Designed miniproteins, single chains, continued (5). Designs and how they scored, part 31

Each design is a single chain, and the fold is of that chain. pLDDT is the mean over its residues in the fold that is shown.

## One batch from the design tools (miniprotein)

Design m17116
Fold by ESMFold2-Fast:
Structure m17116 (fold): chain A 62 residues (1-62)
Amino acid sequence: LDEKISQAIGLLGTALRRGDSKTADEINKLLNEASDAIEQGDLEKAQELVEKAIEVGYESLK
Protein backbone atom coordinates (compact mmCIF):
# COMPACT_ATOMS: atom_id res chain seq x y z
CA LEU A 1 0.00 0.00 0.00
CA ASP A 2 2.75 2.52 0.96
CA GLU A 3 4.49 2.02 -2.41
CA LYS A 4 1.20 2.63 -4.26
CA ILE A 5 0.49 5.74 -2.16
CA SER A 6 3.96 7.07 -3.08
CA GLN A 7 3.22 6.38 -6.76
CA ALA A 8 -0.12 8.23 -6.54
CA ILE A 9 1.57 11.21 -4.81
CA GLY A 10 4.15 11.27 -7.62
CA LEU A 11 1.37 11.37 -10.22
CA LEU A 12 -0.37 14.16 -8.27
CA GLY A 13 2.88 16.15 -8.39
CA THR A 14 3.15 15.56 -12.14
CA ALA A 15 -0.44 16.80 -12.69
CA LEU A 16 0.30 19.93 -10.62
CA ARG A 17 3.50 20.64 -12.60
CA ARG A 18 1.56 20.26 -15.88
CA GLY A 19 -1.16 22.66 -14.68
CA ASP A 20 -3.75 19.86 -14.90
CA SER A 21 -5.92 21.03 -12.01
CA LYS A 22 -8.77 18.61 -12.84
CA THR A 23 -6.50 15.54 -12.60
CA ALA A 24 -4.72 16.93 -9.52
CA ASP A 25 -8.05 17.57 -7.75
CA GLU A 26 -9.34 14.06 -8.57
CA ILE A 27 -6.14 12.35 -7.37
CA ASN A 28 -6.16 14.48 -4.20
CA LYS A 29 -9.82 13.58 -3.52
CA LEU A 30 -9.11 9.85 -3.96
CA LEU A 31 -6.04 10.03 -1.69
CA ASN A 32 -8.09 11.82 1.00
CA GLU A 33 -10.80 9.13 0.76
CA ALA A 34 -8.08 6.44 0.98
CA SER A 35 -6.66 8.12 4.11
CA ASP A 36 -10.14 8.06 5.68
CA ALA A 37 -10.49 4.36 4.80
CA ILE A 38 -7.12 3.60 6.47
CA GLU A 39 -8.26 5.42 9.63
CA GLN A 40 -11.43 3.28 9.61
CA GLY A 41 -9.32 0.10 9.21
CA ASP A 42 -10.62 -0.63 5.70
CA LEU A 43 -7.30 -1.36 4.01
CA GLU A 44 -9.00 -3.08 1.05
CA LYS A 45 -11.03 0.06 0.27
CA ALA A 46 -7.94 2.23 0.77
CA GLN A 47 -5.99 0.10 -1.75
CA GLU A 48 -8.83 0.35 -4.32
CA LEU A 49 -8.93 4.15 -3.94
CA VAL A 50 -5.14 4.48 -4.29
CA GLU A 51 -5.15 2.24 -7.39
CA LYS A 52 -7.91 4.41 -8.89
CA ALA A 53 -5.81 7.53 -8.18
CA ILE A 54 -2.85 5.90 -9.99
CA GLU A 55 -5.13 5.05 -12.96
CA VAL A 56 -6.40 8.66 -13.15
CA GLY A 57 -2.82 9.93 -13.10
CA TYR A 58 -1.61 7.61 -15.87
CA GLU A 59 -4.66 8.27 -18.06
CA SER A 60 -3.88 12.01 -17.88
CA LEU A 61 -0.41 11.29 -19.36
CA LYS A 62 -1.82 9.75 -22.56
Scores: mean pLDDT 82

Design m17117
Fold by ESMFold2-Fast:
Structure m17117 (fold): chain A 84 residues (1-84)
Amino acid sequence: MLSLEEILRAIGLVLRAIGLELDAEKIKNKELAEKAKEYAEKAKEYGMKALKSKDPKKAREYLKKAEEYLKKADEAIKEGRKLE
């Protein structure tokens, strides 16, 4: 299982991903809004998989993927806001 610090990080990541899904709905550029939403949904999915995984190695791989998708979602939202 993940360490307590890694569990708290994964929970925080899932909550941030939910926030980015909501932010994506406010983006006027439809292509960037859809891209941000898809990345945020994947970040949430991998974060939840990390929390549910009994294999610490797989859990850490899921956590890394969740962080990568969260970054992509944030970048898409940032670009969408620049175009408005």
Scores: mean pLDDT 84

Design m17118
Fold by ESMFold2-Fast:
Structure m17118 (fold): chain A 91 residues (1-91)
Amino acid sequence: DLARIEERLERGLEVGRLEAEVSLFILYQLAQDNGDEEVAEFLAEKLKELTGEKTVEEAYERLLERLRREGLFGTAELLERIRNPPPPVPL
């Protein structure tokens, strides 16, 4: 059934997009933590572009929503912890 194949493909592409956006958010947070303002701004713009949101905070919230929708709860929890890490973070 072509319609079922298309639905499954679209879901797989969404999961792939989520994995890419998660990686970008992790790099963005690392750039901010390291004081790399230019890199952080570049990654923030890419994250906003991919999510369609106006701010990084909105992009983060939509990313969490989408991760939970696809059942990627462990990844959502990881992002929440990266956003609000307990001090100190090991090496």
Scores: mean pLDDT 76

Design m17119
Fold by ESMFold2-Fast:
Structure m17119 (fold): chain A 64 residues (1-64)
Amino acid sequence: MLSDEDKARVREALRRSGGVLTEADLLAAGLTPEQAQLVLNRFDTDGDGRLTGEELVALAAWLA
C-alpha cells in the first residue's frame, strides 16, 4: 500500500506526464522500483509498462 507521501509523488508524476506515464516517470518522482511496479501492475491493463488514456483517468480517480 502506498503512503500519502508516495501518492503525492504519483500525483506529481501524473501532472508532468503529458498523457503518458512510464516507470521512469514514477522513479523520477521519487518512487522505489517496487512502488512503481505496484502502480503499473494495478493500472496498466495493456501490460506495456506505460499508463495512457483510461488508465491515467483511473489512476487520477484513485489518487483523489
Scores: mean pLDDT 79

Design m17120
Fold by ESMFold2-Fast:
Structure m17120 (fold): chain A 88 residues (1-88)
Amino acid sequence: SLSHILRSIGLVLRGIGLVLDAERLLESGDRGEKAREEAERILREAEELREEAEELLEEDPEDELAKRALELAEEAIRLAKEALKRVE
């Protein structure tokens, strides 16, 4: 349905945003409390996005947009965890 397609597109856009936020955080070189809070926010939102993408894939295993959203969520989780390891 159109609603399902729009939801899948929405998850991809959220995933792109989270990856960009995480890359920006790593590029900033910030290791303080603000960097920790931002990394924790990205991690939390990326884990939620992963769960939502996995749920869509359970409903439609052929949903290429949901697969892409899952890949983006996993990349954002990886980058956020890398940022957390750099925090002092």
Scores: mean pLDDT 89

Design m17121
Fold by ESMFold2-Fast:
Structure m17121 (fold): chain A 90 residues (1-90)
Amino acid sequence: MEAEKEALEYLEKAIEAIQAGDLETAEEYLKKAEEALKKAPDNTLLRNALEQLRLALEALRAGDELEAEIHLGLALISLGVSKLLLEKEE
């Protein structure tokens, strides 16, 4: 959960940066989120989140902010579902 929590924090900051028009800062936070997720245990939701993050980063580098936001939303859903399932076991 620590790696997933760290990734969620970076994804939130990346979205804030995109909304502010700071695409360079957004790319930096997306890279940090990807690095954090690579340290997490392997599972289907994590793999989906990593793929969505990669697609968001590619879209951002191509200047497609809308596509980047869509992929970030999908990554957040995958991570949020993973976190919710883990919290229910507490």
Scores: mean pLDDT 76

Design m17122
Fold by ESMFold2-Fast:
Structure m17122 (fold): chain A 57 residues (1-57)
Amino acid sequence: MEEAEKLFEQAKEAIKAKKYSEATLYLGQAVQKLVDLGEVEKAKELEEEFFKELAKA
């Protein structure tokens, strides 16, 4: 699994565990990895999915 995808998966797991500080940290790391690769649109998609998961919590 790509490192950014792994970090995002950990972010979603942290949201489900109600560890929001850890979730935000993992999201930030995943987004930074994608931005460094020039994958700006994918980084935006991860942020949107993250906020959608938070809205359910």
Scores: mean pLDDT 79

Design m17123
Fold by ESMFold2-Fast:
Structure m17123 (fold): chain A 86 residues (1-86)
Amino acid sequence: MTIIVEAEGISEKGKEEVIQGAKSAERAGAEVEIEKEGDKVRAIAKDASPAGAMSMLAGAVGAEVEGGILEGKGDKDKIILTVKKK
């Protein structure tokens, strides 16, 4: 499956959480792409295993703890996790 984490307006610690989750997903065999743009971080994991998907979710939760609000939505064969500043 494809899982995407988009984090915007969060702290540097929150961005690092998203990046570490994506790196863990890549180690679990996912095809990972990470983009940084100002205060926005977008991480995409394609062909994620359950372990890779859990790593992406852990990154999103870490970003939420750093002062974001986490929302998730499914779209056919992909999940999008969004973390935005409160």
Scores: mean pLDDT 81

Design m17124
Fold by ESMFold2-Fast:
Structure m17124 (fold): chain A 89 residues (1-89)
Amino acid sequence: MTVEELLKKAAEYYKKAKEALEKGDYKKALEYALLAKAYYDVALANRPELLPAAVERALGLAEAIPEEKWKEVAEKLLEELKEFVEKLE
């Protein structure tokens, strides 16, 4: 997977996370937001080989984060990724 493909996937997950958040599906919003960040971080590091471990860690974090924090964590991740996604065409 190329850096461009990783950034495209990050943007796709960002969009899915935002849609889930708007629907009140905070668990899905958190999962997609963590996946968006994982793909984005791997792309920035220019190390595509780290992707499987990054995805596994992201999904593990989604399971470990308590329900009361799902919305807050998802919103914070989307805030961090907003500037990046707005620069993609």
Scores: mean pLDDT 83

Design m17125
Fold by ESMFold2-Fast:
Structure m17125 (fold): chain A 60 residues (1-60)
Amino acid sequence: GSGGAAAASGVHEAMKLGLTLEEAIEMIRASGKASEEALRAVEEAKDLREALAAAIQQAL
C-alpha cells in the first residue's frame, strides 16, 4: 500500500544520503506518511538494507 511505499522511499533516500537506520526511522516517522505496519517493520530491521526490503514488502 501507499504507507509501505512511503516508508520504502524514506529508507531509499536515507541510503542515498548516507544516514543511519536510526536517522532513517526518525525521518520516516516525522514525515507521517508511512503506515503503522510499515514503520514497525522498518524499526524491527537490523540495517538499512533489511529496512528497505521490509518496507517494499509492506508496499506490495
Scores: mean pLDDT 82

Design m17126
Fold by ESMFold2-Fast:
Structure m17126 (fold): chain A 88 residues (1-88)
Amino acid sequence: TINDAIQAGRNGDISYLERIARRGHSTSLLAGIRTAIDNGNNDTAIRSTRSAIRSGTLTDDDLQSLIQHARDIGQDDTARQLEQLRRS
């Protein structure tokens, strides 16, 4: 569920977010990655986003939204790493 993905993002549960990325659960995955960014769980946000790109679960617009969100809340290192993933 979206709530499970939010908890995974909050707790840094990379394995859960990678699993839902592979299963194509884009809405829940976006919520989880956004929560990871909000909580400073950089590694969780980056690794989950990488998995989502590999599985085609997130669109370019979704990726740009996550990058902008990270910048807006001052998570500049996370935003920079997400931008690198988008360009790769």
Scores: mean pLDDT 85

Design m17127
Fold by ESMFold2-Fast:
Structure m17127 (fold): chain A 56 residues (1-56)
Amino acid sequence: MITEEERQELLDYAVELGRRLAENRTISLEVAKRRIDLALSSDPEARKAFLEALEK
């Protein structure tokens, strides 16, 4: 299980990334998700939470 602090950081990252994607419109959500999956591959629960946050 990820910690509450780690979960909050992931949500903050998701919000910032979503904002940048909306502004640039050059990166698809699928590409962004794959890049994040690679970065978070050591913690599958954190990865799942981040991907779910991006879809909201």
Scores: mean pLDDT 61

Design m17128
Fold by ESMFold2-Fast:
Parts: structure tokens; C-alpha cells; sequence
Structure m17128 (fold): chain A 59 residues (1-59)
């Protein structure tokens, strides 16, 4: 799903291609990758990477 999401919690990237997030960060979801992950862009940092679906919500 393409859309604008918000981080519901702080999340530290554990893999090289994951996004780190602070609660309240805006994330543009670019595509679905798997059951548990989206590919997204953190609009605050400009970083692109994998985001766990549990870490963000649609606004």
C-alpha cells in the first residue's frame, strides 16, 4: 500500500536496510515487501528501508 504513516514508537534498525524511527516520525510507504514489513521512506531523515508493520500506523 502506498500512503503516509506515522511511527507509533521508537525503533532502532537491527539490519543494514531497516529504518530507524522516533515516535511521531512520518513515513511514506512505497510498497509491501512481506507479511511483516513495508518498504518506506522516513520523511525526517530521508532514509529508505524496511519498516516493521507494527512500528507505524496509517494517518
Amino acid sequence: MKGLYRAVKDYEARLPNELSLKKGDLVEVLKEVSENYWLGKNLKTGEVGYVPKSAIEKI
Scores: mean pLDDT 81

Design m17129
Fold by ESMFold2-Fast:
Structure m17129 (fold): chain A 57 residues (1-57)
Amino acid sequence: DVERRLQARPEAEKYRKLFEKLDEKLKSGVPESYITELMRKLAEGKTYEEILEEIDK
């Protein structure tokens, strides 16, 4: 079911959860550049889990 797995793209849902975490960080006064750096790391091929670990630190 390669085609179904590709169309499902559960990673899209993970992106939304990431945004929710980032919103809470912004409430704490984290600069927008922090968000940009995390997204850049994700684009460089880092996993969603790795990005979440960086946020939790």
Scores: mean pLDDT 68

Design m17130
Fold by ESMFold2-Fast:
Structure m17130 (fold): chain A 61 residues (1-61)
Amino acid sequence: MEADREELAEQARELLEEAERSEDKRRRLSLLVAAGLLAGLAGDEELVARVRRGLEELDAE
């Protein structure tokens, strides 16, 4: 069954939170990429912007 958009947005938020807790840059990158894909599928522009910001900050480290 296809996931509801709200469920996709919730999963994206969970992945963002896990990325913030992760000390491994590679793991953080993977989690942020996955969160971005789910946020995009959910149509949540605020979540997409948060993921994009997280990726920019990670790249600046």
Scores: mean pLDDT 79

Design m17131
Fold by ESMFold2-Fast:
Structure m17131 (fold): chain A 57 residues (1-57)
Amino acid sequence: MEELKEELKKKLIEMGVSEEQAEKAAAAIADAYERGGLTEEELESAVKTVATHYTSR
């Protein structure tokens, strides 16, 4: 979980999400994935959705 959370946080920051929002979103997505609620494709979709939501306005 910790490594996945860090990787998602870095990816979101690279996509233009603020550090605060990236940390919060990465933690939530990583937790959902580790709980078996998301597939890898759903994980990628969630990351893109978060980036779009926080960078489009």
Scores: mean pLDDT 77

Design m17132
Fold by ESMFold2-Fast:
Structure m17132 (fold): chain A 68 residues (1-68)
Amino acid sequence: GPVPPLNGNFSEETRQNIIDALVKLGFPREVAEEAVRIADAEAPEGSTVADFTPLVIKRARELVARRA
């Protein structure tokens, strides 16, 4: 099916680890998953996990703020 791949060199395992970390920080899983999706679309090619993780957290915080 037409599912776009991640822009970076991140494995599915790495993506799931970031989602799990956000859930442990108190974000709803749906927000964590959406934040990863948004961050992946915005991340430049060749982004590292260190660059990607803060972007995901930023997007998750923005999504929570929009729900309030």
Scores: mean pLDDT 73

Design m17133
Fold by ESMFold2-Fast:
Structure m17133 (fold): chain A 62 residues (1-62)
Amino acid sequence: MGKIVKAVKDYTPKKSDELNLKKGDILEVLEVVDEDYLLVKSLKTGEIGRVPKEVLELLKEL
């Protein structure tokens, strides 16, 4: 079961594999990509992509 995280700020994709985020978006963590990025699924849109860890806060660990 993945971690549930929240976007703490808006984020604009810099690469095609990244997600556009709005502050308050709720996402599920699927995988840790590296020290700076997580692979997440948007619970709002169902889209999967990479986002920087720095724009997310942990809400729930399942």
Scores: mean pLDDT 80

Design m17134
Fold by ESMFold2-Fast:
Structure m17134 (fold): chain A 61 residues (1-61)
Amino acid sequence: SLLEQVEREAREAEAAEAAGDLEAAIAELREAARLAAQLPEGGEAGVATFEAARARLEAKL
């Protein structure tokens, strides 16, 4: 499902950040936000969460 895809991208972003691969983590967060925007309910909150996390990581670059 779309929700499962969002959850997978979010977990991959977390794993990439833990590994120190900030570029990969940012890319996964962008994909998670893109997919979350397509959710029929609650997508806006998901997008905001992933975009905030991405901005936080970009500030470390």
Scores: mean pLDDT 82

Design m17135
Fold by ESMFold2-Fast:
Structure m17135 (fold): chain A 69 residues (1-69)
Amino acid sequence: MAEEIAKQAKEKFKKAIEAAKKGDIETAGKHLSEGVELFDEASKVASEEQLKELAAALNEAIRALLEAK
């Protein structure tokens, strides 16, 4: 279901943020990439509210990676 794909994407973004905060940039990048792929799939079937939530999580993950340098 669309809700399941959206939840999986959100989980990947959370894992990316946690890895970035630990300085594990390689693992963070992998989770971010997987999350973006799931987000693209979710964009075909998910509601606007779910997509906004995922976009916020993606933005937070990108910021965490940029600040981890």
Scores: mean pLDDT 81

Design m17136
Fold by ESMFold2-Fast:
Structure m17136 (fold): chain A 63 residues (1-63)
Amino acid sequence: MREEVEEAKKRLLEEGYPEEVARAMALTAVALREIGDALSRGDIEEMKRKSKEILELIKEEEE
């Protein structure tokens, strides 16, 4: 998940978005995709795990 956020952020920066906006958009997009994928499979445990990973990434962004 962290790698996917970094990759998405890099692409958004190349598109000309400010770093703060690119970071927020990348995190949101990856979060929705990963949780949505787990939910579509009915994998509640995976959904919980990915949600925890997202919270850790948010905590890192806030220092």
Scores: mean pLDDT 75

Design m17137
Fold by ESMFold2-Fast:
Structure m17137 (fold): chain A 83 residues (1-83)
Amino acid sequence: RKELEKKLSEESVKAAKDGNSSKLTGITLLAISEGLESAKYTAMGAIYLSQGDYKKAIEYAQKALELDPNNKSAKEILEEAEK
């Protein structure tokens, strides 16, 4: 469970950088179905980051970090959105 959440969060950031919106959608749906809230918010943050909505990207990345402070992928989304 923890390993899957970390993996989905990492794949979300990679998919956002690759511009792969289909993969981001799939990751988000999988995180929702598995009840992985930190990964879900990380994927949502990555989607908004890829769309240029930096305000929402920050909001969702912060929600992911509130649930899992060790989520490095959510921190990366925050750092990219705050540039």
Scores: mean pLDDT 79

Design m17138
Fold by ESMFold2-Fast:
Structure m17138 (fold): chain A 65 residues (1-65)
Amino acid sequence: MKLSEEAAEQILEKIEEYVELSEEEKKELKESLMEGKPNELLEKVLKELEKKDPVFAKILKDLIK
């Protein structure tokens, strides 16, 4: 599902609780979430989230499909 800019920003804020992101990485992830297309950065972030918060990682994966 394509997300609004506001929804993508909320998800990014939650991701930042677990993963440190540069400004460029945040922009790339926000665009990926809004378009509903996974990219290499999003896949790497999901792997890091699985180590720190597997429940949130599962929710995020299900949200973006």
Scores: mean pLDDT 76

Design m17139
Fold by ESMFold2-Fast:
Structure m17139 (fold): chain A 55 residues (1-55)
Amino acid sequence: MSPEEELAALVARLRAAGVPEEVIAFLEASLRATRGDPEAWAANVAAVEALIAGA
């Protein structure tokens, strides 16, 4: 799956979890900024997954 497809899926899950649009926009920008760095991308994805699981 492409990073854009993964990002879109994470954004959809954040909306479904009731995360405010301002927070989603910030997280989306952060994820986009790290997509060229596999370690930073993986860490950001893990943090977002933890946020969704905790909601």
Scores: mean pLDDT 79

Design m17140
Fold by ESMFold2-Fast:
Structure m17140 (fold): chain A 60 residues (1-60)
Amino acid sequence: MPIDEAEVRATLLAMQGAIALRFGDYEEAARYYREAAEATTDEALREALLALAEEAEARA
């Protein structure tokens, strides 16, 4: 299985965003999700991550 460094980075950032969201750190969650969106090469995943960032930002 090929290891994609960009996808690994995107996954780790998205996990950090989910952790921040769980603790009510909405501003931090939005930042992590945006960084994850920038790191991914998958357009569908990028759109999903940006939507999660917008939802987190709306709660901040």
Scores: mean pLDDT 80

Design m17142
Fold by ESMFold2-Fast:
Structure m17142 (fold): chain A 64 residues (1-64)
Amino acid sequence: AAEEASRLLQEAVDAFTKGDYERAVELAKRALELDPTNQAARDVLAIAYEKLGKKEEAEKYRAA
């Protein structure tokens, strides 16, 4: 079930909103591991990596 992925994604968004970009990356990666087709998790990873200054990592999740 995609329920665990959805919970992790919501926690990632909450962490991002609080400015905890490192935690947002960790949680969004876990969501993507559970649901590799989750476009929202990839989007959160891309923007969180940008906020951390990791442009190369961000581009990996935007390409598709």
Scores: mean pLDDT 80

Design m17144
Fold by ESMFold2-Fast:
Structure m17144 (fold): chain A 65 residues (1-65)
Amino acid sequence: ATAAQLSALLAAVAAVLADNPADAAAIQATVLALAPSLSAAALAIVLAGLALLNPDLAAAIAAQA
């Protein structure tokens, strides 16, 4: 994935979390499903962006990825 695609994904995640905080588990599952398709650098960018929105969610994903 490109940095622009990752930024678009993070913006969509931010919008969903702002409206539906309960969807954090679904977002975690989606990011974990995408993690094997991402480079380590791309995954680090996604996790850094998620940490700004929900640090606990980012930590949970990092522990499983």
Scores: mean pLDDT 71

Design m17145
Fold by ESMFold2-Fast:
Structure m17145 (fold): chain A 92 residues (1-92)
Amino acid sequence: GDEITKLANQLKEKLESEGYNVSISISGTTVTITISTSNPNKLIALTLSLIGLELEGIPISISLSGTTLTITISASNDDELIDILKTLIKSL
């Protein structure tokens, strides 16, 4: 099994347990995570946490449209992507 796929699924399950709807797409070393919720306050809190991680130098891109949050991770290699996914799992 691909370690990236395992970590992506672990992140998905964690966020779903917190009340988010999550879709993840993996293409090479790029991961796109689409998150939605009926609770806008939860989405705002998550967005602020992610902005904090970006400011700390974690290479993620964040886009918010209505109640849908998109996180794009563009890593240079699999090891970098694994480290970013582990950081997101730990921090969120």
Scores: mean pLDDT 86

Design m17146
Fold by ESMFold2-Fast:
Structure m17146 (fold): chain A 66 residues (1-66)
Amino acid sequence: KIAELEERLRALIAELDAVAATSDPAARRAASVALGPEVNRLARELQELRGWNPEELGLHLERLRA
C-alpha cells in the first residue's frame, strides 16, 4: 500500500516536473490544476499511513523527487 502510494506520487511529481521544464506557462498551469489535487490527496493519505507531521511529509516528497 505505502509503496504503491509512493510510486504513484513519484510518477505524478515527475510528470509535473517535466511540464515545469517546458517554456509554456499555460501547459504548466493546466498540469498544476489537473494533477495538483491528486498529488495532494495521495500525499495526505501517505502522511496518515506513516503518521508523519507536515514537515516530515515535505521532506519525504523532496526525496521522492530526486
Scores: mean pLDDT 74

Design m17147
Fold by ESMFold2-Fast:
Structure m17147 (fold): chain A 68 residues (1-68)
Amino acid sequence: KKEEAIELLEKAIEAIKKKDIEKAREYLGKVYELDPSLAPKLAEALEAMLEGKYEEAIKLLEEAKKSL
């Protein structure tokens, strides 16, 4: 489960780098289903994405990976 969540977080980060916000949101939703305890960090990353702060969103998701 944790390895799958890390893989999905990596895919979300790549989607953000490509400005594919729809795909990034899809991957983050799957991460939430695997580990709901990440919800606060995922919410912060979503807020950063909505504000166009893509570098901040990527950093937040990298921190989420470290917490797993």
Scores: mean pLDDT 81

Design m17148
Fold by ESMFold2-Fast:
Structure m17148 (fold): chain A 65 residues (1-65)
Amino acid sequence: AEKAALEAEIAQLDAEIAALQAKLAELKALPDTPENRKQILDLEIEIGVKQLQIGVKKTILSKLD
């Protein structure tokens, strides 16, 4: 069903964000270099995009309810 599919997609995105947050924490433990700062920024952008996707899917889910 449409609702079940959206809930599964949200759960998958949450799992992906958790994995990216773990990688971000590891990078933040490394020396503060321009290269590490760029990798941190790139990961933060990726996390932000996935969080936005969850927000959109939750909005659709609420309208289908």
Scores: mean pLDDT 84

Design m17149
Fold by ESMFold2-Fast:
Structure m17149 (fold): chain A 92 residues (1-92)
Amino acid sequence: LAALQAQAEKMAAVIRAHLAARLAEMAGADPALVAEVERLVAELEALIDDTLAQLKAATSEAEAQAIIDEFQARIEELMGRLDAVLAEARAA
C-alpha cells in the first residue's frame, strides 16, 4: 500500500511538471485560449489533489488500485482536452 501511494505521488509530480511547462508555452497566445488552458489545468490539479487524498485514506492495495484506475481514465480525458486547446493555440 505505502509503495503504491508513493508511486502515485511521483506520478502526480510528473503530471504537475508537464502542466507547468504547457502553461509556459501559452505565452503570447490568444487570451481566451490561455484562460481555457488555465481552467483545464486547475481542474487537473483539483483531480490530482482529490485522488491523492483518497489514496491516503485507502486501507487496502485493492482499494488504492481502483482509485488509481479511475484517476488514470479521468486524467487521460482531461489531458486530451488540454492537448486539443494547446493545438488550437499553436495554430492561431
Scores: mean pLDDT 78

Design m17150
Fold by ESMFold2-Fast:
Structure m17150 (fold): chain A 62 residues (1-62)
Amino acid sequence: MSISVNVQIARMFSHLINEQKLSEDEAFQRIATVFGLSVATIRKMVEEAKEEAKKRGREDEL
């Protein structure tokens, strides 16, 4: 699982939206440039990070 990368991307996305006041599309493009990935890949990773936060609470009941 590449959870650490997804978390870093999610944190950067949050920073760009909240601090830089970028739109969601602009934030994805910035992150895609930083990581050398496509916007589609970054969007998928951000969505996976959101789902992971929900699924972790359901699956990792320790």
Scores: mean pLDDT 71

Design m17151
Fold by ESMFold2-Fast:
Structure m17151 (fold): chain A 76 residues (1-76)
Amino acid sequence: DQKEIDEGVAAIYLALGNLAFERGDYEGAAKWYEKAVQLAPDSPLAPEALRNAAIAYEKAGDTEKASQYRAQADAL
């Protein structure tokens, strides 16, 4: 099923985002988390990816995107 494959790839995107975050590449981390959400928005991984994107954008200084992703995570 394509959905199962997409969820597997989204998990890889989350892992890449976490790696970028650990390296201090907050903008890169946020983009990986965005890709995870875009690929699998209805997955169990989406709330984590949205929260992590908000934190990453906040640390990158993008307060507008941080606020948007925080609101999306809170709505789930």
Scores: mean pLDDT 86

Design m17152
Fold by ESMFold2-Fast:
Structure m17152 (fold): chain A 59 residues (1-59)
Amino acid sequence: DTEKRIAEAAIELERERGRENVTLRDIAEAAGVSVGSVRRHIRKYGSLENMLKAYAVER
Protein backbone atom coordinates (compact mmCIF):
# COMPACT_ATOMS: atom_id res chain seq x y z
CA ASP A 1 0.00 0.00 0.00
CA THR A 2 1.45 3.33 -1.10
CA GLU A 3 -0.18 5.15 1.84
CA LYS A 4 1.29 2.68 4.32
CA ARG A 5 4.76 2.90 2.74
CA ILE A 6 4.65 6.69 2.92
CA ALA A 7 3.54 6.67 6.57
CA GLU A 8 6.14 4.08 7.59
CA ALA A 9 8.91 5.96 5.76
CA ALA A 10 7.93 9.21 7.47
CA ILE A 11 7.78 7.56 10.91
CA GLU A 12 11.19 5.94 10.43
CA LEU A 13 12.76 9.20 9.24
CA GLU A 14 11.28 11.06 12.22
CA ARG A 15 12.78 8.47 14.57
CA GLU A 16 16.21 8.92 12.95
CA ARG A 17 16.26 12.68 12.32
CA GLY A 18 13.38 14.22 14.24
CA ARG A 19 10.15 15.45 12.65
CA GLU A 20 11.53 18.94 11.97
CA ASN A 21 14.23 17.48 9.70
CA VAL A 22 11.96 15.35 7.50
CA THR A 23 10.97 16.63 4.05
CA LEU A 24 8.47 15.34 1.50
CA ARG A 25 11.40 14.45 -0.76
CA ASP A 26 13.01 12.35 1.99
CA ILE A 27 9.74 10.53 2.55
CA ALA A 28 9.23 9.95 -1.18
CA GLU A 29 12.71 8.49 -1.62
CA ALA A 30 12.40 6.26 1.46
CA ALA A 31 8.95 5.00 0.40
CA GLY A 32 10.00 4.49 -3.22
CA VAL A 33 7.36 6.85 -4.63
CA SER A 34 7.19 10.29 -6.22
CA VAL A 35 6.89 13.50 -4.22
CA GLY A 36 3.55 13.97 -5.98
CA SER A 37 2.28 10.69 -4.52
CA VAL A 38 3.36 11.82 -1.04
CA ARG A 39 1.58 15.17 -1.48
CA ARG A 40 -1.63 13.46 -2.66
CA HIS A 41 -1.77 11.15 0.36
CA ILE A 42 -0.93 13.98 2.76
CA ARG A 43 -3.81 16.02 1.32
CA LYS A 44 -6.13 13.18 2.33
CA TYR A 45 -5.20 13.94 5.95
CA GLY A 46 -4.83 17.71 5.51
CA SER A 47 -1.15 17.78 6.44
CA LEU A 48 1.93 15.63 6.97
CA GLU A 49 1.48 16.10 10.72
CA ASN A 50 -2.08 14.74 10.59
CA MET A 51 -1.00 11.76 8.48
CA LEU A 52 1.76 10.87 10.92
CA LYS A 53 -0.66 11.19 13.86
CA ALA A 54 -2.87 8.61 12.15
CA TYR A 55 -0.02 6.09 11.97
CA ALA A 56 2.21 7.07 14.89
CA VAL A 57 0.67 8.24 18.14
CA GLU A 58 1.81 11.81 18.79
CA ARG A 59 -0.74 13.69 20.83
Scores: mean pLDDT 74

Design m17153
Fold by ESMFold2-Fast:
Structure m17153 (fold): chain A 66 residues (1-66)
Amino acid sequence: MSAAEWRAIAERAIEQAEKAEKEGNYKLAAEYYRAAAYAYRRAGDPEKAEEALKKAEEMEKKAAEQ
């Protein structure tokens, strides 16, 4: 799988995460943000992977507070 394919997977995962976040499903949002972080790492984009991981941690904290 190419870096471009991994980045496309990451971008779709971000879209799903943002949708779940807007719906208040923080557990699902965290899962998608973690998937995006993995895909960005495989794409060779460590800065976007770190941003996605930070969002996943934020969503996990919100899920724990529910």
Scores: mean pLDDT 87

Design m17154
Fold by ESMFold2-Fast:
Structure m17154 (fold): chain A 88 residues (1-88)
Amino acid sequence: PKPLSDEEIEELEKKTIEFLREKYGDKLTDEQIKEIAELYRKAVEALNAGDLEKAAEYLKKIYELLYEAGVISQEERDEAIKRLEELL
C-alpha cells in the first residue's frame, strides 16, 4: 500500500486522540492519550520508512502504557508484544 503523507499522518493522530478519549477517557489521562497517539504516529512513520523493528518498539510502548493505565491485562499486553515479535 502507498505510504501515508505527513498530512494524513497528522490527521490520523488527531483521530487517534479522539478515539482514545471517547473509548478510554475514564482510564487514560489526557497526557497518556497524547503520548499513545504520538507513539502510534511514530510507529506509522517507521512503517512508512520500512523500519519494522522501530515500529514494533513504539507499539510495544503503547501496550505497556495501556497496561499501566489498566486498559488491558498483563496477559493481553504479553500476547500483543509476542505477536509483534513473531512478525519480525
Scores: mean pLDDT 81

